# Designed miniproteins, single chains, continued (2), part 18

Each design is a single chain, and the fold is of that chain. pLDDT is the mean over its residues in the fold that is shown.

## One batch from the design tools (miniprotein)

Design m4634
Fold by ESMFold2-Fast:
Structure m4634 (fold): chain A 106 residues (1-106)
Amino acid sequence: SVTQSPSSVTAKTGGTVTITNTATDAINMAWYKQRPGEEPQLLVLNGSHKAEGVPDRFSASGDANNSTLTISNLQLEDTAVYYSRAIKKDGKPEWGSGTTLTVTAE
């Protein structure tokens, strides 16, 4: 199974949030950002490799089975649901339950 935490977090602009994922027997793990009405945006692949075009304030560490997404210098546009996605050796995807991030102005 995939375990993602926290389930929800609220932070102010300029702050930092950390989202953690654990998985079992995954060979690949990705982080996605999902806003209502938009396609999911790939942020990170293999637990630590950032996708092209993702801002420097997004960072990740770890591997396919233990990964942490950190978003620093939060902006209002970071308000979204963040999902982890583990891929097993057979190629089958397993999604985390999601983390709802709400960013508020000062």
Scores: mean pLDDT 82

Design m4635
Fold by ESMFold2-Fast:
Structure m4635 (fold): chain A 108 residues (1-108)
Amino acid sequence: MAEQMERTVRLVEEKEHKDAADMVRLAAKAMGKTELDKPASAEELLATLDAIATEAARDPALGERVVAAMEAESERGKELAADFRAHVEGQRRRLAAAEARAAAEAAR
C-alpha cells in the first residue's frame, strides 16, 4: 500500500516537472526568449513558469499569442496550452490578491 502511494507521488512529481519544463520551453520559444536552454532544477522551472505566466497575465494579447504558438508547434504543445492558460489564470488571481492585500495595508 505505502509503496504504491510513494510510486504514484513520484510519477505525479516527475510528470509535473516534465510538464513544467515543456511548458517553459514552448512558452519561452513563443516569446522569443533563449535563456531557458540552461539546465534547471524543479524549483527554478516552477519559478520561470510563474514569471512567464505573470507576463502573460499582465498582457492578455501576449498570453493568447503564446497559447496559439504552443498549439501550432506540436501535439504536445496543444496538450500543454490548456495547462498554460490555467497557470496564467492562477497568476492573474495571485496578482489581484496581492494588490487587494497591499490596498488593505495602505488603508489601515
Scores: mean pLDDT 71

Design m4636
Fold by ESMFold2-Fast:
Structure m4636 (fold): chain A 72 residues (1-72)
Amino acid sequence: DAKELAQEALEAVKNGDFDKAREIVQRLEEIAKENPDDPEVYRELGRVYQALGDTEKAREYFEKAEALRRKA
């Protein structure tokens, strides 16, 4: 579940474990490839990048999630 992975990544960021957070981001990106039309995966990627301080990537993923949500 993308939501569970994102929560784990957010906890890793809070603990300063950025290597673990990056590993989980890679897994979320793999889930996005398997489910390219699922807005939730992109929304969760946006949340994790926001926590990592990458505000531009977070915005891109939130915009992708919103675009996919409108198609559904």
Scores: mean pLDDT 83

Design m4637
Fold by ESMFold2-Fast:
Structure m4637 (fold): chain A 85 residues (1-85)
Amino acid sequence: MELLEEIKKLAEKYLEEARAYVDSLPPSQRAGATVGALLEIAYNLSKLGKEDLLPEIIRWIDEQEDPVAAALAFAKATEELLKEK
């Protein structure tokens, strides 16, 4: 739970730039960006030994006003944590 909360806080810091990026994408590329972000999250969590957090992360993303931006922000947060650890 502590790690999940840490990643959520990092994702919140990246939400604004993720929203700007999503707004710049053609609609045809948004689905691909979302799938790519989710695969990145799953891969990074696997490296951290925290694959069990993925369902809770997907739920959090679905609860956001912009799920595509939330997925991208979360992917960036997990990547930053992986680089530090």
Scores: mean pLDDT 79

Design m4638
Fold by ESMFold2-Fast:
Structure m4638 (fold): chain A 129 residues (1-129)
Amino acid sequence: MEIPEEAREALLRAIEDVRKAVEAYKKGDLELAEALLMRAMAHIDKAVEIIGDKELEKKIEQLLKENPPLTVEDMFRLLAEIFILLGEYYESQGDLELAAEAYRTAGELYEAIGDYERAEEAYKKAEEL
């Protein structure tokens, strides 16, 4: 199945916002980091809606219900888990380039909050594609 161009563009915008959020967080600008992570979530919501995969939608909804973000670090962790789900989805569709980008982005999010074990696992998933 070919991934719609609009979904791809939305995912790439989310990745850009994540990378800016990581930089803001490292500089101690928590308000900017939070705003950028919220914008990344909005882009992901758009991408998932365009994709229209009900199983992916349910998995993301379940993550949000089980782990409501209370801190900026919780938002980083939640987004990292969502990017793992996106990576698994794109891998299942044969889009290995987007799968690798999603897994790398999850790694960057985990690394930013000091979760080096999960970051390493995400980076390895990207490399094994």
Scores: mean pLDDT 86

Design m4639
Fold by ESMFold2-Fast:
Structure m4639 (fold): chain A 68 residues (1-68)
Amino acid sequence: DIEKEAEIIVNTVVSSLKLLGKEMSEEQKEALREKVIEILEKGRKAGDQEAKNAEITKLMVEEIEKKT
């Protein structure tokens, strides 16, 4: 379920930022969720798990670095 995978990924970023003393607004969480869902849908259609994981990892790192 793509929506459940997206929720886990978004919650992982939120939790990581919280450990660093940072917060995401609801708008930022929704924007991240939309991007994650897009990557997951694209990866599912292409069957390219490696490319999907690389794009998700890049997005997570960019969001964390943006807040630090």
Scores: mean pLDDT 79

Design m4641
Fold by ESMFold2-Fast:
Structure m4641 (fold): chain A 78 residues (1-78)
Amino acid sequence: MKLSDRELAVLEALAKYGPSTVAELARALGLSQSTVSKTLKRLKEKGLVEAVKVGKTTLYSLSEKGKKLLAEIRAALA
C-alpha cells in the first residue's frame, strides 16, 4: 500500500495522541481542518482509520489494519 506523506503524518499523529477530532489533528500537524478532513476521508476509504460519534463530536482512531500497516512501515525504516 502506498501512502502520501500527509496520510502517513495523520496516521502517526493518531498513533501518538490516540482518538482525536479533526480540530485536534489540525492543531497537532499545523494543517487546516479541511486538509485533515480530506486526508481522514481517504484513510477511512482505505480502511486505515475508524470514525466514532461520541455525542456531537466525531473521534477518529487507527483501525487494526492501520495499526498493523504503521508498525510495518516503522519496522522497515528501522
Scores: mean pLDDT 83

Design m4642
Fold by ESMFold2-Fast:
Structure m4642 (fold): chain A 58 residues (1-58)
Amino acid sequence: AEAARRATAHVRAAQAAIEAGRLAEAERHLRQAFAAHAEVAEALGAMAPDAETELDLA
């Protein structure tokens, strides 16, 4: 949950940085979002092997 929210926050920040023309900051946020997504996938696999939640849309 926290990692997923962090990933979403970084994606949102990257979007804002792109709109502001701060491409380097956008890249940093995207990299952080990617890392957070990887942590979410790892946590789901380790903690909830039957995590069939298609609610990644939320």
Scores: mean pLDDT 67

Design m4643
Fold by ESMFold2-Fast:
Structure m4643 (fold): chain A 94 residues (1-94)
Amino acid sequence: SAEEEAKLQALEKEARAFFAELERRVPDLPEELRNKLDLAVAGLISALLEGDERAAADARAVMEGLIATLPEAQAAVVRELWDRFVARAREIAA
């Protein structure tokens, strides 16, 4: 539907903003970790659009696991950006 398409476009815009800010603040983040972060972000978007609470929780658990593997300074940046993305994504999906 037009409403679902608008929500998807808004969520994709927020995902783009997340990765742009991540590249700016943590430019040396390994590509393998960037790819895993991308999968977690995409997973949350899909889960929110489908109303799948279990899939949304799974995406959050994957992100928390990735953050736990990072050096403290990088982990703090990713957590800040992820918390912002999740808050904005929930507003858009509501």
Scores: mean pLDDT 87

Design m4644
Fold by ESMFold2-Fast:
Structure m4644 (fold): chain A 55 residues (1-55)
Amino acid sequence: VDELKKKIEEKKKKLKETEEFLKRGESLGAPPDRSEVDKLKKEIKKLEEELKKAE
């Protein structure tokens, strides 16, 4: 249970960092890669569902 909570927090932190990285890339003229953001959101959702079943 605690391990799932830690994984969720790590993925949420990674998502925030990835979004900030993409925003800076856009300002430099680089096209954003939304696939990584979508992947992280799906992983977080799955972990949250597992946490609900475990608690």
Scores: mean pLDDT 74

Design m4645
Fold by ESMFold2-Fast:
Parts: C-alpha cells; sequence; structure tokens
Structure m4645 (fold): chain A 69 residues (1-69)
C-alpha cells in the first residue's frame, strides 16, 4: 500500500513535469501507469485506488487542456 502510494506520487510528479515541458505523449504514458496502479490497488485498498484514480483524472484534464491549446 505505502509502496504503491509512493510510486503514484512519483508518477504524478513525472506527469506534471512532462505537461509543463510540453511533452504530452510522455505525460499520457505516466497517466496510464497511474491508472494501472489504481487497478492494482483496487483489490487490496479501494480507498488508495480511488485516490490514485483521482490523481490520474486531474492530470488527464490538465493534459486535455494542454493538447487543446
Amino acid sequence: SEALLEEARRLGLEAKQAIDAGDLPTARSYIERLRQLAEEAEGTDPVLAALIRSMAEDLEQRLKAAEAA
């Protein structure tokens, strides 16, 4: 659980940095990895899974806005 949360935080930071740098394909790959982590967490810790999913959703909205600019 703690290891999954730390990995999610790392992926979230990487995605934000990629969006800020204009590297949108790389940002999307990190967001996809976050979604995979949320799926992995679902069976063990649904609250953690929901948190990671929310992180991915927030990043997806930021990415969509950047892609539409």
Scores: mean pLDDT 85

Design m4646
Fold by ESMFold2-Fast:
Structure m4646 (fold): chain A 86 residues (1-86)
Amino acid sequence: SLEEEEKKMLELLREKKGKVTPEERLQIGVMVGLEGILLGVENVIKKREEKLGLKEEEKEELEKELKKLKELVEKSKKETLEELLK
């Protein structure tokens, strides 16, 4: 879950630095929130496309674009966590 992911990030920060600042807490919350927004948008898009009936090629292209967005969000979260752990 997003809550468990956020909790793990906060615990990692406490272990590395001994404390989590309000600013670091906010940055983690924003990154996890962005992932939550992306998951919500993906669900809405997929449900809508099922009703509209996409061609196989269109579904494949949509899945590739969604995968790219997920990879960008994951990379951004990883880079933010790595920066906070410095």
Scores: mean pLDDT 80

Design m4647
Fold by ESMFold2-Fast:
Structure m4647 (fold): chain A 60 residues (1-60)
Amino acid sequence: SFTERGREALLEASRVGAEKARELMEEKGDSISYIELFVTLAEAMGREFDRLMAELKAEA
């Protein structure tokens, strides 16, 4: 169902966002700002979610 596939897309987007945040924290260490971390998470999650949703629509 669309609900299940949408949930899977959201979980995958969350995973990608978390990985990007981890990479940024490793790169910058204690120099990372709270705002920069949130912006990085939001951008990574948004892009991945849009990509996955576009793939789901193409398969329908």
Scores: mean pLDDT 74

Design m4648
Fold by ESMFold2-Fast:
Structure m4648 (fold): chain A 77 residues (1-77)
Amino acid sequence: TERRLAELREAAERAIADKDYLSAGRYLLEAYELAEKAGNRELARAFHKEFAEVLLKAVEAGDIETAKEMIELLRKR
């Protein structure tokens, strides 16, 4: 689980560097769910905050369609 969380964070960081905010959001939400299942509330809050920051980056970049899809990912859950 810790290894999977590290892999997801690394994947999210690469996606952000590539300005692929949707993929970054998907990885961060998966990490959030795994942290919640593990009972690590602090780590889950950190991933939730990182998701919100990526959403803001998409909006600031003018990538409104990606921001919309990220919001739908939250609603689907």
Scores: mean pLDDT 83

Design m4649
Fold by ESMFold2-Fast:
Structure m4649 (fold): chain A 68 residues (1-68)
Amino acid sequence: EQEVAEEALRRAEEAIKSGDPEKARETMRWLREQAEKFEKEGGSQEVIDTLRRAALEAARAYAKAVEK
């Protein structure tokens, strides 16, 4: 669970740094899917919150990249 949260943050950071809208969009989708999976399986709220927050950061990266 902790490792998934760390991976989520790394992927969000990479999406932001890349400036690539496709990478940001794919990262956002993956993070949302992981958050939903953990929520349905009764996973840690801390991990779910981290995944949701990382997905929001990826969504912001996507919006910024599309504007460029």
Scores: mean pLDDT 76

Design m4651
Fold by ESMFold2-Fast:
Structure m4651 (fold): chain A 89 residues (1-89)
Amino acid sequence: MKVSEEEFDRDVAVALALIAAGIYKVDAENRGEEGKKPDEKLIESVLKTAEKFGVLDEAAQALIDGLRANGLDETAKAVEEIYKKLKEK
């Protein structure tokens, strides 16, 4: 039943992307620093993990949507920029 394990790994990559979006929101709220610069290294790590599982597009979209829904537009923009770099080949 290898198919279920592979599906689980893909779901884990998407879950990690959503968790990262939640962490960014909580960090911004706790510090009261709306619009602060995102941790680009953390974003790159999450997106590279998603790329390894073949869900880069899904993970990037989930992160961007989650961040924008929470008013973290600058962080969402950073995710878009890193995603575009990873999509260039």
Scores: mean pLDDT 66

Design m4652
Fold by ESMFold2-Fast:
Structure m4652 (fold): chain A 80 residues (1-80)
Amino acid sequence: SEEEVRELIARSRKVFEEAVKKGNLEAMQKAAESYAVALNVLRKLRGEPIFIKIVPEDWTVEQLLERARELLDEAEKLVK
C-alpha cells in the first residue's frame, strides 16, 4: 500500500541519518538505495515516471518493495 511505502521511506531516512552519525559508508549507501527504490515504488503507484537507472523497468511493485526492505534490513544490521 502507499502507506507502507511511506513508512519504508521514513525508516530508510532515519537509518541513513544514524549511519551518517556512525560514519558507516556501507550502511549509508544501502539506506540511500532503499530510499530511492521506495520512492520509485511510490511514483509507480501514482503513475509517475520512475528513476530507471536505479531499478529495472520490468520489476513489479511487489518486487521493488521486497528489494527496498532487503536493503533497509541490511543497513539496519550494519548500524547496530
Scores: mean pLDDT 76

Design m4653
Fold by ESMFold2-Fast:
Structure m4653 (fold): chain A 66 residues (1-66)
Amino acid sequence: MRFLVEFTGSVEAQIGTLLRLIGREDLEVERLSEDVFLVTHHGSEAEAEALLAELQAEPHLRVTRV
C-alpha cells in the first residue's frame, strides 16, 4: 500500500514523524518535495490500515492513500 504524506506543521513535528517512519523496515520513504513524502508499506494490509489511521490522527499531517 502507498501513502502520500504532506507535512503542514512545524519542522520539529516533521523531524519526529519522519524519523519514526524511516526507522521502520516495512516502509520505504521517498521525499518528493520539501513537505511531501511517498511512503510504501510492504507489510500486511491490516498493518498498513493501522499505520494509515495513526498518521491520519496526527494534526500536522495530511495523509492520502494512492
Scores: mean pLDDT 78

Design m4654
Fold by ESMFold2-Fast:
Structure m4654 (fold): chain A 56 residues (1-56)
Amino acid sequence: SAADLVKRIAARDTGLTDAELDALRTASDAERAAIAKRYGVSEAAVRSLADTLRAL
């Protein structure tokens, strides 16, 4: 599926696990900020990814 392809690319680019990528669909702003900090990714990038996964 498109969601599976996006998750695979995101895992490669960010290092987030499949479980963490699935959690982004329902994550609060605070939860996304915590994930961004943990993986050294910008909050804007995590929000964009969450919005993309939510739309799929």
Scores: mean pLDDT 81

Design m4655
Fold by ESMFold2-Fast:
Structure m4655 (fold): chain A 59 residues (1-59)
Amino acid sequence: SAAALQKLEDKLAELEKKVEELAKVNPVQAMVGRKELEELRKILEEYKKTGDDSLLEKL
């Protein structure tokens, strides 16, 4: 649904903000967080294509 999609996008934006804050104190840990964000973005793109609500549990 559009509401679920918006919620996922908001969650990703919040995680991006946390990773940027982490980068100021621990760049190595921030790099790990960025890799996790890329994985979550792939799940979001898959959700946009399939509409599979089970993918929401991974976020």
Scores: mean pLDDT 77

Design m4656
Fold by ESMFold2-Fast:
Structure m4656 (fold): chain A 90 residues (1-90)
Amino acid sequence: DIKKLYEEAIEEVRRAIEAARQGNFDEAKQHLERAKKILDEIEKKGGKVSLEARFALNVALVSLDLGDYETAAQEAEFAREIIEKELKKI
């Protein structure tokens, strides 16, 4: 069920945002990496994932590696909004 994969990706991004805001960088990174893996699975099953959402998740991951939790949370939130909009189209 491709719709369930979108919902799971959104939940992982949401958890990453919460972890990043609390300064839990390793936990935030794990959730973002899980979200990216789910987005790859969506694409393999013929679903649409915007390049903008992927770019935002990658910026969030780089920001976590730099210790910038605020930028990481902001970029992850932006990715979540795009993924939620794509989910509403299916």
Scores: mean pLDDT 87

Design m4657
Fold by ESMFold2-Fast:
Structure m4657 (fold): chain A 81 residues (1-81)
Amino acid sequence: FADLFKEEIESVLKKKETELQERIAQARADGDVERAQSLEQTLKEIKKAADELIEAIKNRDGKGFYEAVKKLSEALEKAEA
């Protein structure tokens, strides 16, 4: 179950990473350095929240799990804006 959950998180992250990398590349091609930096920061937030989520599950940390899910949700919302 934990392995299946990890694979699903990694799959979603890889898809979002690809989408954000394409948007970052486009922003840099357009000379929009500020947008590119903002998107790079959002990608870092997504990866950090996902790492925190995996650690919370590993450590049986219910509070950390809730906080990580909230952060991941917020970061994914920023990525779609």
Scores: mean pLDDT 77

Design m4658
Fold by ESMFold2-Fast:
Structure m4658 (fold): chain A 98 residues (1-98)
Amino acid sequence: SELEKKLEEVEKELEEAKLNPGSKEEMEKYKLEGEISEGLGLIHLALEDYEGAVEHYLEAARYYIKAAELSTSEEEFKEYLEKARKALELAREALERL
């Protein structure tokens, strides 16, 4: 219930994401944090810690949304939003196993 609510909040953040070009350094930082959180999600999934997997995949999605918003091109914006969508899909799959 609480995790489903958090997932819905991140899905809304993805739908509301708008290109607002910022620092390339900040964008790269959020991209890296997203990749780290995604990796942690995978580790928790492998350990059958589905709650931990959901939390880390949701965190990855949020970081990718931030990276998308700070992107300097439509191509980068779409790339990071796609990474966020995939992280949300993995979070939903983990939530279904809970």
Scores: mean pLDDT 89

Design m4660
Fold by ESMFold2-Fast:
Structure m4660 (fold): chain A 74 residues (1-74)
Amino acid sequence: SMAAAREAAEAAREAARRYAEAVAAGPAAAVEATGAALAAIGSVIHAALEGDREAAEEGARALREAGLDVEPLA
């Protein structure tokens, strides 16, 4: 359902926010990793907004398993 897709997208956003906060105190090299994580999260959010529950769940799961180090769904 779209509700489950939004839930997955919210979890991905929360993970990205925590990662970005950690990176803000870290070295500049981590900026590239943050960009990749945000791109993947954007893809999950986009899928959720379109009602593509499977894509949103898959993206959220991949982000969770890789600790935000995943290939973007673009």
Scores: mean pLDDT 60

Design m4661
Fold by ESMFold2-Fast:
Formats: C-alpha cells, sequence, structure tokens
Structure m4661 (fold): chain A 72 residues (1-72)
C-alpha cells in the first residue's frame, strides 16, 4: 500500500512517466509480483526484479538493464 502511494505520487509529480523503465528490489517474490502488476497497470515497463541478491549484484544489474528508476 505504501509503495503504491509512492508510485502514484511520483507519477503526479512527473518523476515517473508512462513508458519509463523501472527495476524492483524486494525480499519477497509475492510482493514483487504485486508491485510489478501495479506498475504495469500505470503504464510503466518493469525491466528487472531482484530478490535475494547482494547490494553489489543489484547495482551491476541496474547499470546493465538501464533502468530509469529503482523501487525498494
Amino acid sequence: EEIKKEIDERLKRGELKKGDKVAVITNSGNKANEIINYLKEKGLEVVDVFTGLSEDEIKERIKKNKADYVIK
């Protein structure tokens, strides 16, 4: 619920736009799926999902996938 509000606020501010690429970082696959579905509903593209990765592995993947924003 808090994450969905943050997404809505960023969209209202123009920080996120339809078609933007977003990476999702979470410790739970179930929560990742909920966030991904919400982002897609808002017209955002989900380019990567990270669960159980180290901080360094996450940083390397974000650079490689050219995500516009990261949601934790």
Scores: mean pLDDT 72

Design m4662
Fold by ESMFold2-Fast:
Parts: C-alpha cells; structure tokens; sequence
Structure m4662 (fold): chain A 99 residues (1-99)
C-alpha cells in the first residue's frame, strides 16, 4: 500500500538519523511510520527502532513500552521476522543497560 511504502521510507530515514546521533528526530519518524504501517512487520520494525531511539534519549519507560508494542505487532509473524524484531529489541535493552 502507499502507507506501507511511506512507512518504509520513514524507517530508512529514521535509521540514517540514528547513525547521525539525531535521536529525537529519528523517534518522530519512527512514530509516524508505526502509525502509517498496515503491514505488521513494518509496524513492528518501526516500533522496535522507536525503542532504540527512546533508549538513546534516556527515555527508558517509553523505550520499554515501544519494545512491548513491537513484540505484540510481531505476534504471528514467521520465525525469521520475529527474530529480527527481537534483535532490535535487544539492541534497545543494550543501550539502556550500558548507561
């Protein structure tokens, strides 16, 4: 769908912002992507990346909520796709514990 294509581009742009250390801007793009995504995989990817951005910003409670939402969005997806979402969630957890 057009919404899924836009969500994909927002995720890609957000990932580039993470590489630049622009975590607040990245979080906004991932929030937008999660709202637009109709594909459960894209929604889960957006939410998991949002958790990483929030973790980088020190917003631990928001990061934990985003992890929970990402895992819920990933329910019923193929094992390989669930593993991808779990991997992103673990990256967010790693950021929170390395402070």
Amino acid sequence: SMNDEKAKKLIEEGEELIKQGKYEEAAKLFEEAAKLAEDPLLKAIALANLAIAYARLGKEEEAKKAIKEALKAAEGLPTEEVARIVGLALRAVGVMVDK
Scores: mean pLDDT 90

Design m4663
Fold by ESMFold2-Fast:
Structure m4663 (fold): chain A 65 residues (1-65)
Amino acid sequence: PTSVEDLVKYTGTSLSNIEMYYKGKPIKGTTIAELNKALAPLPKGSKVDVTSYIGFFSRKTTLTL
């Protein structure tokens, strides 16, 4: 995924079940717009660590800006 919108489609879950970290610091937002605003100052090509939760399962992926 290369955008928050793509990430939501890729994970198949709601934003409340997604955690994002950039270099160990949490990226917080309750809406796609808030997350895009939080990600905007990061350099192009930055890799954001993502954990998504679906029931008892967690998946790790990377959002590349």
Scores: mean pLDDT 80

Design m4664
Fold by ESMFold2-Fast:
Order: structure tokens, then C-alpha cells, then sequence
Structure m4664 (fold): chain A 58 residues (1-58)
């Protein structure tokens, strides 16, 4: 489930907005949401973005 959602975020035309919504659904704090969004913004490769999101959520 998490991998599928992370892939959908990475494939979104607005990955940063999608990452914020994904993090909100997971119940992350505002600080964690912004950290994840910034990390995704700095990772244009979709495969790397998926790996980054999985690592962040572990």
C-alpha cells in the first residue's frame, strides 16, 4: 500500500503537492510534511523519489 501511494506521488505532475497530501493522510506533523515535500522536490527521478519516501516512512 505505501509503495503504491509513493509511486502515485512520484508520477504526479505536481509531486510536491501530492507528497504533502500523502504525508497528511499518514498523520505526519507539519514539520515532517514539509521535510518530505522538500526531499521530493529535490529528487526529480521518480524511482529515487519512491525510495526516499519509503526510507522517510520507515
Amino acid sequence: MIEEEARRVAESPDRVAAAREFAKKLGLTDEQIERLAAAVAGTPDPERAVELMRAFLE
Scores: mean pLDDT 76

Design m4665
Fold by ESMFold2-Fast:
Structure m4665 (fold): chain A 40 residues (1-40)
Amino acid sequence: SEELEKLKKKAEENYKKVFSDMEKRWQEGRRRLEALEAAA
């Protein structure tokens, strides 16, 4: 049914957004860690 297709598409979009957000936070965390190591 069309409803099932909509749910699948929405789930895929949500997964993509979560992954992108996590990657951004990981990069920011890594940047902070590198700065701390350089200062230590």
Scores: mean pLDDT 82

Design m4666
Fold by ESMFold2-Fast:
Structure m4666 (fold): chain A 98 residues (1-98)
Amino acid sequence: GLALGLLGLLLGLLGILLGRLGLGAAAGRAAALAGSLAARAAESGSLLAAVAGLAAGAVALLAGREAINAAEGAGLPVAIGGALAGIGAVITALLVLG
């Protein structure tokens, strides 16, 4: 629903902030969680939830990229997972809207 999309968007924004602060592992985890919440929002089948899922998915993708830039060693797989989850959420939202 809409609440999951908004929560995903907030976590994605937090992931971007954590990445800019150099906390790559934390940013990657936030991005991964944001992407999963965005995908659930997109899957709800309502137009408003699909739009919220698309926005949250886009922010999760940006957070994942920020986390990849900040991540070192063991943090990198989590950051990549976050970016992929964000991409999946955007694709799912576009399929629901289309």
Scores: mean pLDDT 67

Design m4667
Fold by ESMFold2-Fast:
Structure m4667 (fold): chain A 97 residues (1-97)
Amino acid sequence: MEQARELLKEAQKLIKEGEEAFKKGKNKESFKLYEKAFDLAVEAARLAEEAGDEELAREAIELALKAGKNALKSSETSEEVSKGIGLILRAIGMLLD
């Protein structure tokens, strides 16, 4: 439970750092920060689900979706676009499950 909340907090921090990098035109750095935030949010959702905290799991999945959308927005290459779309689809899949 506590570990899932710490991962969620770190993911939120990385999203904020990614938003700042994006505002400065550092799209590549922004994309990498959002990817890391996505991974942490997915792990937080997994731990929350295993602990039976469905509310925390949903919050974490929603944060993963936000990170994926922001990654897509910061993408500059076709590879990054494909990866960003993949992140969004994974988060949507988790919400529908």
Scores: mean pLDDT 86

Design m4668
Fold by ESMFold2-Fast:
Structure m4668 (fold): chain A 84 residues (1-84)
Amino acid sequence: ELEEKLRRLEERVAELEAELQARTAGLTPEQREEILALLEEARRRLAELFRELFGLSEAGQEALLAGDAEAFDAELRRALEALR
């Protein structure tokens, strides 16, 4: 069930990031840059958390920081399988 809850968290984060990008299309470039910087910091914090809790690989951390959901998903699955 932890694996399922983590998957739901990952999906929800991706949904919120997509919604935020869509809703910020009308903002000034400076405001968008500030929000994107905050999102990047949030991704760094999540990458550190996944590394400490689940042994997420460097490739997985890089994928999360780059916003590559598919690559991040694949690396997170490998980390979770290694814990079984």
Scores: mean pLDDT 72

